# Designed miniproteins, single chains: the designs that were tried, part 81

Each design is a single chain, and the fold is of that chain. pLDDT is the mean over its residues in the fold that is shown.

## One batch from the design tools (miniprotein)

Design m2982
Fold by ESMFold2-Fast:
Structure m2982 (fold): chain A 76 residues (1-76)
Amino acid sequence: SEAGRLLAEALRAAVAGDWERAEALAREAAAIAQAANPEVTPEQAEEAAARAVAAARKLAAEGTPEQVADAIARLS
């Protein structure tokens, strides 16, 4: 999905240490998901984006290269 593709790019940016780009891409993914599901509030979309960035940070800091590659493949 397009949202999944953007989340994969956000994870790649996070692993590269580009947190500004990671946050921007995660917010774009949340906006696309919200547009597809109007019942999702902007607050819920923002919280989902924040959780995605936090998960990416944790994976970048603590994850193995194999775990990072698997996460990217699952999102793409």
Scores: mean pLDDT 73

Design m2983
Fold by ESMFold2-Fast:
Structure m2983 (fold): chain A 55 residues (1-55)
Amino acid sequence: MELAEEIRKLHPAVSDEVAEEFAKELESMTPEQREKALELLRKGVSPGGALAELK
């Protein structure tokens, strides 16, 4: 999925599996939560950390 590729670009240390799992989580979120999660990734927060911040 294109979203997983974007996640990898924002956080290059993330594995493909983690990026795909995070992309699936973002698809189940509201648009506002998705934007917040991507903003956290741009600031260097891990995918797991970003998901925790949104809950």
Scores: mean pLDDT 74

Design m2984
Fold by ESMFold2-Fast:
Structure m2984 (fold): chain A 68 residues (1-68)
Amino acid sequence: AKELIEKAIEALKAGDLETARRYVHQALLETILENPEAAKLLTEAIRALQNGDVDRAIELLKKALEVL
């Protein structure tokens, strides 16, 4: 899960929202049963991306890394 979140952050910094969204969804599927706190942060990051708030998405992804 950590590697997928790191790849998502790099994709967002590069402006590749589509690739970042795929990595976040994959990380969510890996964490949803094992770490509910990280899964919640990843779900919030997906919503931030849907709203076009890239800075908020990056912040939420970094918080997810801290609780993994």
Scores: mean pLDDT 82

Design m2985
Fold by ESMFold2-Fast:
Structure m2985 (fold): chain A 75 residues (1-75)
Amino acid sequence: MLSPRELAVLYEIAKATAAGTSLTAAQIARRLGLSVSTVRRHLDRLEARGLVARSDGPVPRYSATEAGMALVRAS
């Protein structure tokens, strides 16, 4: 089961994905009032569950997978 904080992180990413964009950990942290370190921990768990995808490169960007989008719609 996802924690409420993990679900909140996923929801922000899912909104961006639905709008055709992606978010950095810093952008998610600013939106949720969390530290970047806290957001990165939640992102690692969401990625391990296949709910978000991380871009390669010097500043990773995150988008929701099909499974992540489905989970948000069910919530």
Scores: mean pLDDT 85

Design m2986
Fold by ESMFold2-Fast:
Structure m2986 (fold): chain A 92 residues (1-92)
Amino acid sequence: EEEKKKALKEAASHFRQAADALRAGNIDEARQHFLEAMKALDKAGEAVSREVQTRAIAAGISLSAANAGLLKPQDAARDLEYTADLVEKEAE
């Protein structure tokens, strides 16, 4: 249980760092943090809710769209930040 909560907190931190990187215009850095966040969610396993899974997928799509110039980086950053907030809530 403690190990899973630690993994969720690690994931939330990386989603926030990805959002910050996007707002700074550092798309490659944002992608790196997003991948680390997904890796941390994998470690959390059963502790990850369907809501977090759905939002993480949506955030990944938003990040890809921002990289392609189809979405404003700020909008993709908001999706990443919202995902971080949900993950932190589950870590309680």
Scores: mean pLDDT 86

Design m2987
Fold by ESMFold2-Fast:
Structure m2987 (fold): chain A 59 residues (1-59)
Amino acid sequence: KVDKEKAKRFLELAGIKVDDNASLKELAELVKKNKKHLEDIVSDHPQHKPYLDYLSKFE
C-alpha cells in the first residue's frame, strides 16, 4: 500500500542514506530511529505525512 520508492525518496529528502535493496521493514526502522527529524521535515513538506504516519507504525 505504501510506495517503497516514494518512502525511500522521503528519507533521502531528510538526508538519510537508504540502501537500494532496503525492505519496507528496514525503511520503517529508519523512520522510527529518525522520527523527530522527519516530523520537522513533514512540517515543511506536508505531502510526506502519510509515509511518516504509516512507516512509524509499521510492524
Scores: mean pLDDT 77

Design m2988
Fold by ESMFold2-Fast:
Structure m2988 (fold): chain A 55 residues (1-55)
Amino acid sequence: SSMKEALERDIRRALLAMLAHVYKLTEEQRKEAEKWLEENPEVTGEEILAKVKEL
């Protein structure tokens, strides 16, 4: 459902922001990760963590 998808998107964005802070990503790395998340809206939390660690 659209409402569940919107909530899951917001949770993924919040998780990405939190992990970017914890792993000390640069502004450029954070923007790259944000763009990746916009292109891949169905990724899991583990995949977001792996992407942040890879940057």
Scores: mean pLDDT 83

Design m2989
Fold by ESMFold2-Fast:
Structure m2989 (fold): chain A 61 residues (1-61)
Amino acid sequence: SKLIEEAKELLKEAAKLAKIDPEVEKELIERWMKHLETLSEEEQKQFIENLRKLIEELRKK
């Protein structure tokens, strides 16, 4: 779905900003993608909003 792909892109950005190891990033993305598939559309949108806020905070540091 479009929301799942958007969340994946944001997770990759957050991992890079947080200086996460590439192998840990791969594991993190896979785990969160599976979790997101179990969520409702509303919960997926909330997750994306929270990720965007986290990314904004990471960029401001």
Scores: mean pLDDT 80

Design m2990
Fold by ESMFold2-Fast:
Structure m2990 (fold): chain A 83 residues (1-83)
Amino acid sequence: EAWELLLQGSEYKRQGKYKEAAELFVKAAELFAAEGTAAGLQMASDAYREAAREYEKAGDMEKAKEYEEKSRQYLEQSKRLAS
């Protein structure tokens, strides 16, 4: 599931397949966010941040900015749930 997608994304990243890695990190982030827990939202934030970095390496600056913003939003939500 989500962790499997992170492992696949990391492998694509090692192969220089930055766009495909970013897409897998986005999918992993969506699954972590769907858990509805503080820990899941924090994992979603981390996965969106990885996606942003990989989109930046792929030259997609618009998606990099979009997922950096999502990473920040999900981290904020995680902190709110964790009190």
Scores: mean pLDDT 86

Design m2991
Fold by ESMFold2-Fast:
Structure m2991 (fold): chain A 96 residues (1-96)
Amino acid sequence: AEEKLEAIRKALEAGDFDTAIALVEELYQEHPDDLDLMEEVARLAARYSKDPVAAVAGLMQVIAAREEVRFGGDPVEAAQTLKDAALDALRASKAA
């Protein structure tokens, strides 16, 4: 997970959103229930987003997912939601 997170960060620093999107998809398939990992991915996507609206929406999804799990929600569903939010922010950045 750590090596792939570093690869995602480097792709984002280079503005290579296609590589970042592919790596996020791959990391999620390897760790579909890792909420902590998907939170870190969503925060990275927001940090490097070129769309501030998508970035804020992604960070709000992190807060909502964490709150839902705290009150008995499914962490697997929460991790999927954060993965989708990260990918949306990266795709919006690619389009900008």
Scores: mean pLDDT 80

Design m2992
Fold by ESMFold2-Fast:
Structure m2992 (fold): chain A 55 residues (1-55)
Amino acid sequence: NAEKILNGARAAAKLLEDGVLTGEQAASAMRLFGVEVPADATPEEIVKAAEEKAA
């Protein structure tokens, strides 16, 4: 479900930006939605990867 993936990505990106999640934790959360991102991905790159997956 594209909406769930995008909402999850925005939440993970926000938590990474706020320092609540590490890059590794954000990447692991995105893998649960079937989105591959590197552990050094920026919040913007996480959202972009989810948008590409949802398309």
Scores: mean pLDDT 80

Design m2993
Fold by ESMFold2-Fast:
Structure m2993 (fold): chain A 84 residues (1-84)
Amino acid sequence: SMTEEQLKKVIELLKEALEKDGVTLEDLLELYKKDPSMFAVTATYLAIEGKLEEAKKLVEERYEKGLITEEGKKLMLEWLEKIG
């Protein structure tokens, strides 16, 4: 489970990414709507903790299992590269 400190880091990086002209909150909510398992939040947290390659691996594995769309995979990988 995510700690309050970890959640604050996610929120801060999300704000920075939005301000840098890239992934919107709406893009992340659309991704979450397609996978309500909190996958997007988990992958984001891993990237923040310096585990970018592990986060990307989770995205690829989720796509290979058919649990995320091609568009969702693209959006998530672009997001992770912006924050990692």
Scores: mean pLDDT 68

Design m2994
Fold by ESMFold2-Fast:
Structure m2994 (fold): chain A 70 residues (1-70)
Amino acid sequence: MKTIEELVKEAEELAEKAAELVLVDKEKAEELMRKAIELVEEAIEKSKDPEEIEKLKLLKELLEEALKKM
């Protein structure tokens, strides 16, 4: 299975791709953003460090806010 670092990196890459597509293919942009949120949730479940979990939760909130603005 992927490490927390790999999950976060993949989530960030998907979020960037979603931002590129929002004006061209909104449905695909929303799908990619939802996948990014799912990867961050998986990273939260894998983490044992409370500080890391708090930072990952903030990242998830940021991505959820971006999805709402699409």
Scores: mean pLDDT 83

Design m2995
Fold by ESMFold2-Fast:
Structure m2995 (fold): chain A 105 residues (1-105)
Amino acid sequence: KAKEAAENVDLETAEAIVKANPNDADAWFYLGQVYFAEGKYEKAIEYYEKAISLKPTADGYFNLGLAYYKLKKYEEAIEAFKKALSLDPSNLRAQLLLERAEKEL
């Protein structure tokens, strides 16, 4: 199927970039997003943390917080969302999810 073939090619491309350039933060971030979409939140966290260690971004911290939130690790989610907001205070999604995570504590 064309859709399945395209998805496999995109994943192979990201993996090839990571293997050729393990310091490419965007490739690690993309792998984290793929694993998050599959519901593999622990692996998504690992790849997001790798991406952030190479290049800290508001999106990186926000997605790290989302993965922790999905695992009901609300304290870690709160920390990640606060870091995302320190880099981009206008991130309404991070503000809303921070409030939601704080209510779970």
Scores: mean pLDDT 81

Design m2996
Fold by ESMFold2-Fast:
Structure m2996 (fold): chain A 68 residues (1-68)
Amino acid sequence: AAKEHLEEAKRLVEEGADAEEVEKLAKAAMNAYPDPEVAKHLREAIEAVEKGDYEKAAEHLEKAIEAL
């Protein structure tokens, strides 16, 4: 389910995973739950991971989970 994918993505971000793996899980979540607000937060999380800002990425993932 979308929540499970997002919780896994947040765990990976906290472990310092790369942007590609986080993006894969975020895309799976968006496909399972196509909500514009969730998608916005997931996009922001991916951009943060690409910049190496893991703290901000975790914050955006938490907001995506809350929007579910």
Scores: mean pLDDT 76

Design m2997
Fold by ESMFold2-Fast:
Structure m2997 (fold): chain A 64 residues (1-64)
Amino acid sequence: SLLEQAQQQIKLGDEAEKQGDYEAAAAHYHQAIRLLEQAGAPQSKIQEVRKRLGEIGDKIHEQP
């Protein structure tokens, strides 16, 4: 299902973030948001992932 695919992308994003791979984390979170939107997931869940994506995006641009 779209929800299962979204949860897989969130998990991959979380794992990438823990490894410091912010570019990969951002890509996974972005895809998770698309899947959550298509699945009609609650706005609270979509906003949670969007917040993580924003924080990751800032870290990518601040890397030396």
Scores: mean pLDDT 82

Design m2998
Fold by ESMFold2-Fast:
Structure m2998 (fold): chain A 90 residues (1-90)
Amino acid sequence: PVVEEAFRLLDEMEKAVENEDYDKVIEIAKRLLPLGVQVAREDPEAARELYDRLVEIRKKLEKSKNPKQTEAVKAVDELIAAIGRELRAA
């Protein structure tokens, strides 16, 4: 199911952030984008949980001094924006 796959990727992204593996964060964000949009269409409550957890991931990334932090933040911001647009978030 798409919801289960999206949350599996989100769990992998959280682990990648903890490991400071920003290449992996960027890769997962790109894979999660189409799935997150689909989840927002099919299950808005699950998508709200994805959105909230992604916002927390973004806050953790902002604290990093890694040179790839800016690219990882941008990838996560694009993912948050895509889900938010589908949910009609302001």
Scores: mean pLDDT 84

Design m2999
Fold by ESMFold2-Fast:
Structure m2999 (fold): chain A 62 residues (1-62)
Amino acid sequence: MSEEEIEEEIDVALARMIAAVARLTGDREEALETLREAARRFEEEGREKAAEVLRERAEELE
């Protein structure tokens, strides 16, 4: 398994954790904003898999 594959797995797990925490600690609107901000930040860092997971979670809240 490559280092890139391991990093993608970590990023997906981190994205799921961020989504779960946002949903527990804020209103739906606050959670949606947090998820979108996190997705953009991961995208800027080139962490596309994490950004994708966060966008999917944001879409589920709409």
Scores: mean pLDDT 77

Design m3000
Fold by ESMFold2-Fast:
Formats: sequence, structure tokens, C-alpha cells
Structure m3000 (fold): chain A 73 residues (1-73)
Amino acid sequence: ADWEGRIAAYRARLAEDPDDAAALGELAYALLKGGGSEEEALALLRRALAIDPYSIDAELPVAFYELERVILG
């Protein structure tokens, strides 16, 4: 499936460069869309934004981050 392939590709990229903020953000998005771990996805998104806040298209990932923030209080 599309999301499974993307997750595998981004994990391979992060194995080469674990500080690739763009790959961290893309992996987080792929996990959220592909039904992977939401907790892992949010942790990856936070890490990507901490490294480079402009490294990712934050529009869709931010929606999931906002939901998590509201739920946790």
C-alpha cells in the first residue's frame, strides 16, 4: 500500500541520517495516514519541528498535534 511503502522509505532514510528533519516529518505524516503509531508519529513531528520548524508542511501534521494537545490538556 502507498503508506506502507512511504513508511519503509522514510525509515530507510532515517537509518542513513537520523537528524533529517524533513524525513522525520514525512514519516510522522505517513504513520498518521497509514494507521501506524500515533504516539510515534507525534514524537517524530515534535522532533522534526525542534530541529527545523520549516522542514515540513505543518498544515496536516499540526492538525493532529492540536488534537493531541487538546486531549492531554
Scores: mean pLDDT 69

Design m3001
Fold by ESMFold2-Fast:
Parts: structure tokens; C-alpha cells; sequence
Structure m3001 (fold): chain A 85 residues (1-85)
């Protein structure tokens, strides 16, 4: 559940909880895949999905965007790659 991701004590644990959350919402993820045309679209989808479900501030969104685009969070980077494959 969304509450579990918010309550994680580390960014790595939050990323793992986010992966589980995405897997639980697979039909929504499949619909998004149909609109994803490139790696940037996939990264934007991951950022938007996380922002929408957790109500991230603009500052939090910018930090997460940098982490996603720079591949700092391995699990999210692998998720982006899987979406574009």
C-alpha cells in the first residue's frame, strides 16, 4: 500500500516498496506502456506515477526526477529499462 512506501526509513527501501506498488497496479502500468515511445517518456511516467500517488512537492519531484534521470536508484532505473524494452 502507499502508506508503506511513505513510512520507509531509506530511499532504497522506498524504491523496493514502490516496485511492489507498481506491480499491484499492473493494469494501469500496461495502459501507460501503450503511450510510452522512448526512455524519457518512461522516466516521466515513473516520476508522475510516484508524484500522483504520494503528493510530492515540486522540490521532492525535482530530487526524484534527478535520481531517475541519473540512474541513482537502481530499481527505478531497471524499471525504466523494462518499460522501454
Amino acid sequence: PAEEIINQPTLEAAAEAFRAFVNEHLPEFEEARKKIKNVEDARDYVLEFYTRHFGLSPEEQELLRKDIYEGRIAILDRLVDAITA
Scores: mean pLDDT 63

Design m3002
Fold by ESMFold2-Fast:
Structure m3002 (fold): chain A 63 residues (1-63)
Amino acid sequence: AEAAFKEALEIARRAASKLPTAEAAAQLMQEVYRAAKELVEQGKPEEAVRTAEEIARRALEAS
């Protein structure tokens, strides 16, 4: 659970570094943090990682 949460945040951090604005980076980090926290608390650590990847992908495509 803890490892999956850290992995989800690391995915978000790497994607955030590629975004053109600080606002977009902050929005991505907040969205991943919220989603990953909820999924880890529900006992779904693998889904937390996959959701982080999907949120990051969408943010990068919108850039």
Scores: mean pLDDT 81

Design m3003
Fold by ESMFold2-Fast:
Structure m3003 (fold): chain A 55 residues (1-55)
Amino acid sequence: SMKKEIEEAGKGLLERAEESLKKSVDAGVITPEEAQRALELAKREVEKLIDKEIS
Protein backbone atom coordinates (compact mmCIF):
# COMPACT_ATOMS: atom_id res chain seq x y z
CA SER A 1 0.00 0.00 0.00
CA MET A 2 1.08 3.60 -0.61
CA LYS A 3 0.77 4.47 3.10
CA LYS A 4 3.09 1.61 4.08
CA GLU A 5 5.61 2.62 1.40
CA ILE A 6 5.61 6.26 2.58
CA GLU A 7 5.97 5.18 6.24
CA GLU A 8 8.86 2.82 5.35
CA ALA A 9 10.57 5.61 3.36
CA GLY A 10 10.20 7.95 6.34
CA LYS A 11 11.65 5.33 8.69
CA GLY A 12 14.62 4.89 6.34
CA LEU A 13 15.26 8.64 6.26
CA LEU A 14 15.18 8.83 10.07
CA GLU A 15 17.52 5.83 10.45
CA ARG A 16 19.99 7.47 8.03
CA ALA A 17 19.73 10.81 9.85
CA GLU A 18 20.28 9.15 13.26
CA GLU A 19 23.34 7.27 11.95
CA SER A 20 24.81 10.46 10.45
CA LEU A 21 24.18 12.45 13.65
CA LYS A 22 25.75 9.71 15.80
CA LYS A 23 28.88 9.77 13.62
CA SER A 24 29.04 13.58 13.95
CA VAL A 25 28.80 13.31 17.77
CA ASP A 26 31.49 10.58 17.79
CA ALA A 27 33.71 12.86 15.66
CA GLY A 28 33.15 15.78 18.08
CA VAL A 29 31.54 17.98 15.41
CA ILE A 30 28.28 18.39 17.38
CA THR A 31 27.12 17.67 20.93
CA PRO A 32 24.68 14.86 21.84
CA GLU A 33 22.16 17.61 22.72
CA GLU A 34 22.50 19.20 19.25
CA ALA A 35 22.12 15.75 17.66
CA GLN A 36 18.94 15.14 19.68
CA ARG A 37 17.45 18.47 18.52
CA ALA A 38 18.37 17.73 14.89
CA LEU A 39 16.78 14.27 15.11
CA GLU A 40 13.60 15.76 16.62
CA LEU A 41 13.44 18.23 13.71
CA ALA A 42 13.94 15.38 11.21
CA LYS A 43 11.13 13.36 12.87
CA ARG A 44 8.83 16.40 12.69
CA GLU A 45 9.59 16.88 8.97
CA VAL A 46 9.01 13.18 8.20
CA GLU A 47 5.72 13.28 10.15
CA LYS A 48 4.61 16.32 8.10
CA LEU A 49 5.45 14.52 4.83
CA ILE A 50 3.56 11.37 5.87
CA ASP A 51 0.55 13.43 7.03
CA LYS A 52 0.51 15.44 3.77
CA GLU A 53 0.63 12.28 1.60
CA ILE A 54 -1.92 10.14 3.53
CA SER A 55 -4.31 12.64 5.09
Scores: mean pLDDT 78

Design m3004
Fold by ESMFold2-Fast:
Structure m3004 (fold): chain A 56 residues (1-56)
Amino acid sequence: SDIEAVKKIGDKLISQSKNKEEVKELIEKAIEYEKQGNIPKAVGLIIRAIGIVIDE
């Protein structure tokens, strides 16, 4: 996956979230795993961030 795409999705999730710090931490970890080539972990963290925003 493209790191730039993850950043854009992350920025939207952070902006819409009431739990900005938690969502930001998950997105930053997702970007780090994507840099390492660990795509499954990166995707899992993004899904978790989306779950937090939806549950608000």
Scores: mean pLDDT 80

Design m3005
Fold by ESMFold2-Fast:
Structure m3005 (fold): chain A 90 residues (1-90)
Amino acid sequence: EEIEKLIKEIEERIKELEKEMEELRKRLEEVVEKRKKEPSKELLEEEMEIGVEEVKLAVELVVNRKLLKLLKEGKLEKAKELLEKEKEIE
């Protein structure tokens, strides 16, 4: 049942990442609409910062989805190795 616990933890992490991506998407829409009304360097910088954060979240989401697949396939050791590497890169 260690695999079941890890699956649950990874599923929760994926949900959190998806929620953060939705929040960033919403924030990006707000920044884009503001820039259409009045272009500014500050709004452009904010849009670029959101883009960087989106890439970071997208990478984390892909890794966690791969972890979930490995765990569901019963490849616990491979999943643990990937989790440790992910934490080290943080």
Scores: mean pLDDT 80

Design m3006
Fold by ESMFold2-Fast:
Structure m3006 (fold): chain A 90 residues (1-90)
Amino acid sequence: MTPEELKARADELIDEAKKTGNPELVVEAGRLYMQAAADYFAAGRKDEAIEVLEDAIKRFEELSKNPELKEAAQKVIDELRKVLEEIRAA
């Protein structure tokens, strides 16, 4: 799966999480965004790795306004911010 395909699948899981209230989909979307960023970075596409993580963090911040998804979204935001800082430092 390309990093673009991973990002697209993660976006779909966020939309499904909004419809179903399923926090497992939030966790899986976070994992796919982290993998997309890692794959972009490994390909020398550092700016795109940073952009995907920054965009993902904004999406999860919006998702955290849903009480059913808040805990899972906040945990994923923390993980994404750590990965973002690691990529920025590299």
Scores: mean pLDDT 88

Design m3007
Fold by ESMFold2-Fast:
Structure m3007 (fold): chain A 65 residues (1-65)
Amino acid sequence: SPAALRARGEAALAAGVAAARAGDGETGQKHGTLSVIYLAEGGASQEEVDAAARRVREALAEGGL
């Protein structure tokens, strides 16, 4: 369902942000990519998808990447 895909996208975003902030850029980017895919397939707007991508980029910068 779209709701289940959005929930998976939000979980992937949280995991990606946490890993990126901890300096694990590989895990952060992988989960970040999955979050964008799941959110988009779950019917998220382009603004919501762009916001998720920005959060991952900011978290990578915070982790020294």
Scores: mean pLDDT 86

Design m3008
Fold by ESMFold2-Fast:
Structure m3008 (fold): chain A 58 residues (1-58)
Amino acid sequence: MKPFISLSDEELEERIAELEAEIARLRAQAPTEENRKRILELEIELGLLHIVLGVKKL
């Protein structure tokens, strides 16, 4: 897989939008342990993408 640091700003924003959409979809589902774990994983990935985007803006 391509590392986040090598993504363009457009690619980073697109992936952020995809993750936000997936999190919203999962939150609309039944609140299972599996869904909660998946949401947490996606939120961690979102945090990393925001850090990478911040570094690229410096």
Scores: mean pLDDT 76

Design m3009
Fold by ESMFold2-Fast:
Structure m3009 (fold): chain A 91 residues (1-91)
Amino acid sequence: SMEELLREAIEGLEEIIEMIEEGEPPEKILEKAVELEERVFSFPGAPSRVRLLAIQAVATATFLSLGWMSREKALERLRELREELEELLRE
């Protein structure tokens, strides 16, 4: 169901946020973000908004891995994406 997709996406973002907070290697963080994107894109009829949020999560993890984004900025971005998914879940 759509609710199940949203809950899984929120859980995936929470895992990514925790990995960054714990100082996990950027390569592992990026792998987790890509797994999230693959799950979202594999879901039939996934809303464009949810797909865009997944793309933004991967972009954030990529920029973090390249040293183009600070850990603090990456956390800010991912928390914003989580809040947007939580708002969709409340609808």
Scores: mean pLDDT 87

Design m3011
Fold by ESMFold2-Fast:
Formats: C-alpha cells, structure tokens, sequence
Structure m3011 (fold): chain A 76 residues (1-76)
C-alpha cells in the first residue's frame, strides 16, 4: 500500500540516521532517494525527496532529536 511504502521509505532514512549518529550528508540523501525509488516503486520521486528532506531538515536543526525520532521510527 502507499502508506506502507511511505513507512518503509521513512525507515530506510531512519536506519541511515542511526548508522551515522544523527547526520545525513548530501551524498546520503542522493543514495537514499535512489534506494527508495528502487524498493518502493509506488512512490514518486517527489515523495521520496520529501521524505529524505524532512529527516535531513530535522537532523540539521537537532541531530539528537533526529536520532531519537529515527530510533522511534525503527520500533514501528
């Protein structure tokens, strides 16, 4: 379903955030968008970009909060 695809994409970004200690580089963003579109063909490129950009924005403002939210996302 579209909702499951969005959740799966968000979990991929959350995994990378936890791996990187609350940081997403521009290279991470590009790689994540490509992986999301390959694994979740139901999602548009715009949707994939929006999901990654949301997480990247949180990480840039507050990396500790981004880590906490990422860990919470992975528990779902």
Amino acid sequence: SHMEARRGASRLVAEKLVENGGVLTDEDKKALIEEILERFPELSEEEAQRIVDHWKTVAERDPELALAEARRELER
Scores: mean pLDDT 86

Design m3012
Fold by ESMFold2-Fast:
Structure m3012 (fold): chain A 59 residues (1-59)
Amino acid sequence: MTREELVELAEEIIKKYRDTLSPEELIQLLMEKVKERFGKEITREEAVQALNEAIERLK
């Protein structure tokens, strides 16, 4: 998994779930999807950074 792949996945989550899920639920969902798609565990801090970068890119 590259940083770009992580941020792209975060963008998908933000586009679909931003208005329906809390910030905590978005963080947990990204961590779960990273494990499911890439077989890799990320920290909560990495998930927060990726979601923030995704939000910035989607403005």
Scores: mean pLDDT 84

Design m3013
Fold by ESMFold2-Fast:
Structure m3013 (fold): chain A 68 residues (1-68)
Amino acid sequence: EKVLVTTAGDIDETVLRMTARGLGATEVEIVDPKTAVVTFPEGKADPAALAAALRAAGIDVVSAEVVK
């Protein structure tokens, strides 16, 4: 299950990876400086919790949405 994350500034990959892994993410892919795909086990993605945790970690999240 994949979550597309878009940000207003450039993504700090280390912060994104650490925060996402803390929430149970299995993979993090940086698509471009402001776009990432975070993979979770099936049925374990929570885009709202991911966005909140990333914002708390200093990442300016514009959107986080489950994608196919």
Scores: mean pLDDT 82

Design m3014
Fold by ESMFold2-Fast:
Structure m3014 (fold): chain A 105 residues (1-105)
Amino acid sequence: MKPLSELTPEERERALADMRKVAEAILDVARKHASPETVEEIERGVRTLLANPETASPVSIAAFAVGVALQRGEEELADQIVDEAIKVSPEYADEIRAAYERLRG
């Protein structure tokens, strides 16, 4: 993905909106299905990524949350995060799946 600084104003606004959409969907899934410790780690990391959007993307937000779930042994949560992120941002489906495969391998 191109850095936000290299996007047009319209592309930047869309990228920021997509990041917020993916973040909200992931946090909703985590709050419903994750252990309290996993929820706290995902919430903290997602807030940090959204505070520094120039270094983030919808894919990086999804990959971060999946990585936390997998590291904590919550594989079902990782699958739910991937599915919900793809559902709300289908244009990033291939990149999100590729990130998930890398984190599992």
Scores: mean pLDDT 82

Design m3015
Fold by ESMFold2-Fast:
Structure m3015 (fold): chain A 79 residues (1-79)
Amino acid sequence: EPEALRGAADVLERTAKEARELSEKYRQQGKEDLARVYDELSEHLEAAARAYRDGDVPTAQAHGERARELSREAKALEA
């Protein structure tokens, strides 16, 4: 149980780092809307990871849902 939650947190932390790297890349390209969406995505992924490490599954799921919405928003902006 705690091991599984830590595994989920590790995945979310890696994804948050990738989102942060994309945010920086888009900021360098002057794509401010995309940079901001990826910044917010990274924050929610980090919050979800912290919640999973604390065993707070409902809070982690709430941040995960917001992250999923932001991911769809980023895809729409990239289209």
Scores: mean pLDDT 86

Design m3016
Fold by ESMFold2-Fast:
Structure m3016 (fold): chain A 76 residues (1-76)
Amino acid sequence: SMEEEIKKLVLKALEAIKEGKYEEAIKYFEEAIKLQAKMLGIPYYNEEEVKEIAEAIVERLKANPKAVEALIERLK
């Protein structure tokens, strides 16, 4: 399902953050955001805005390693 694919992408993004692979994490969050928008029936998305949102998420999670670990455990 799209929900399972979103979960998988978010988990990959969190693991990438844990490994210091921030550019990969941003790309995984971009894909997850686009799939979420599609699942919600949003017919249009701004790719630049999606990137900005993904970058903001990664920056916040970078500052909170304990939150990253907790989210990985919850999503397994």
Scores: mean pLDDT 84

Design m3017
Fold by ESMFold2-Fast:
Structure m3017 (fold): chain A 68 residues (1-68)
Amino acid sequence: SNAETLKKLHEEYSADPRLKATLIGDDQLVIETSLSVEELIGLVLRLIGDYPNLEVTVSGNTITVKAK
C-alpha cells in the first residue's frame, strides 16, 4: 500500500543526517534536505521513477511525497 511505502521511505531517509523526514498521517512524507541542487534533483528523479503511484513535489530544498 502507499501508506506502507511512505513508512518505509520515512525509516530509510531518517537514517541520513542530511535529511529530516516527517510522516504526516499515513499519506504524506515531508523531507527537508541539506543536499546540493544536483543531489536533490537526483533524489527527486529516483522517487518519481521508483514510485509512480506517489505525487512528488519540490519547494526549495524540501521534497513532499503524497499518496495519489
Scores: mean pLDDT 85

Design m3018
Fold by ESMFold2-Fast:
Structure m3018 (fold): chain A 114 residues (1-114)
Amino acid sequence: SERLAFIRRLVERLLELAEREFAPPVVERIRELAEELLRAAEEGDQERAREVLRRLLDLLREEGATPEQWGLLAALASEAGDRETALAALELMLSRHAPLTEADRAALEAAIAA
């Protein structure tokens, strides 16, 4: 499907950035989560996809991801229907550029909900 092809492209880009930014053991952990996410997407298992996305969010937070990596996670979470992870990733992306206001958070939540 077109959606699955898009998810695969986002995953490929995430892995490319991970290889540039992180040590090999972290890249291997991201690859394992990415493979599990792709399998969940292929099977239509939204619950498993959300669990994997949450684990990926936590890993990227621990390792200090770049704004581009946060943006890719937000896009992946949005495509998987995981609004909570998408919003969290967008907040982390924006916090690296400017402090988020209450208005900014409300706007992000509204955009994800639309």
Scores: mean pLDDT 79

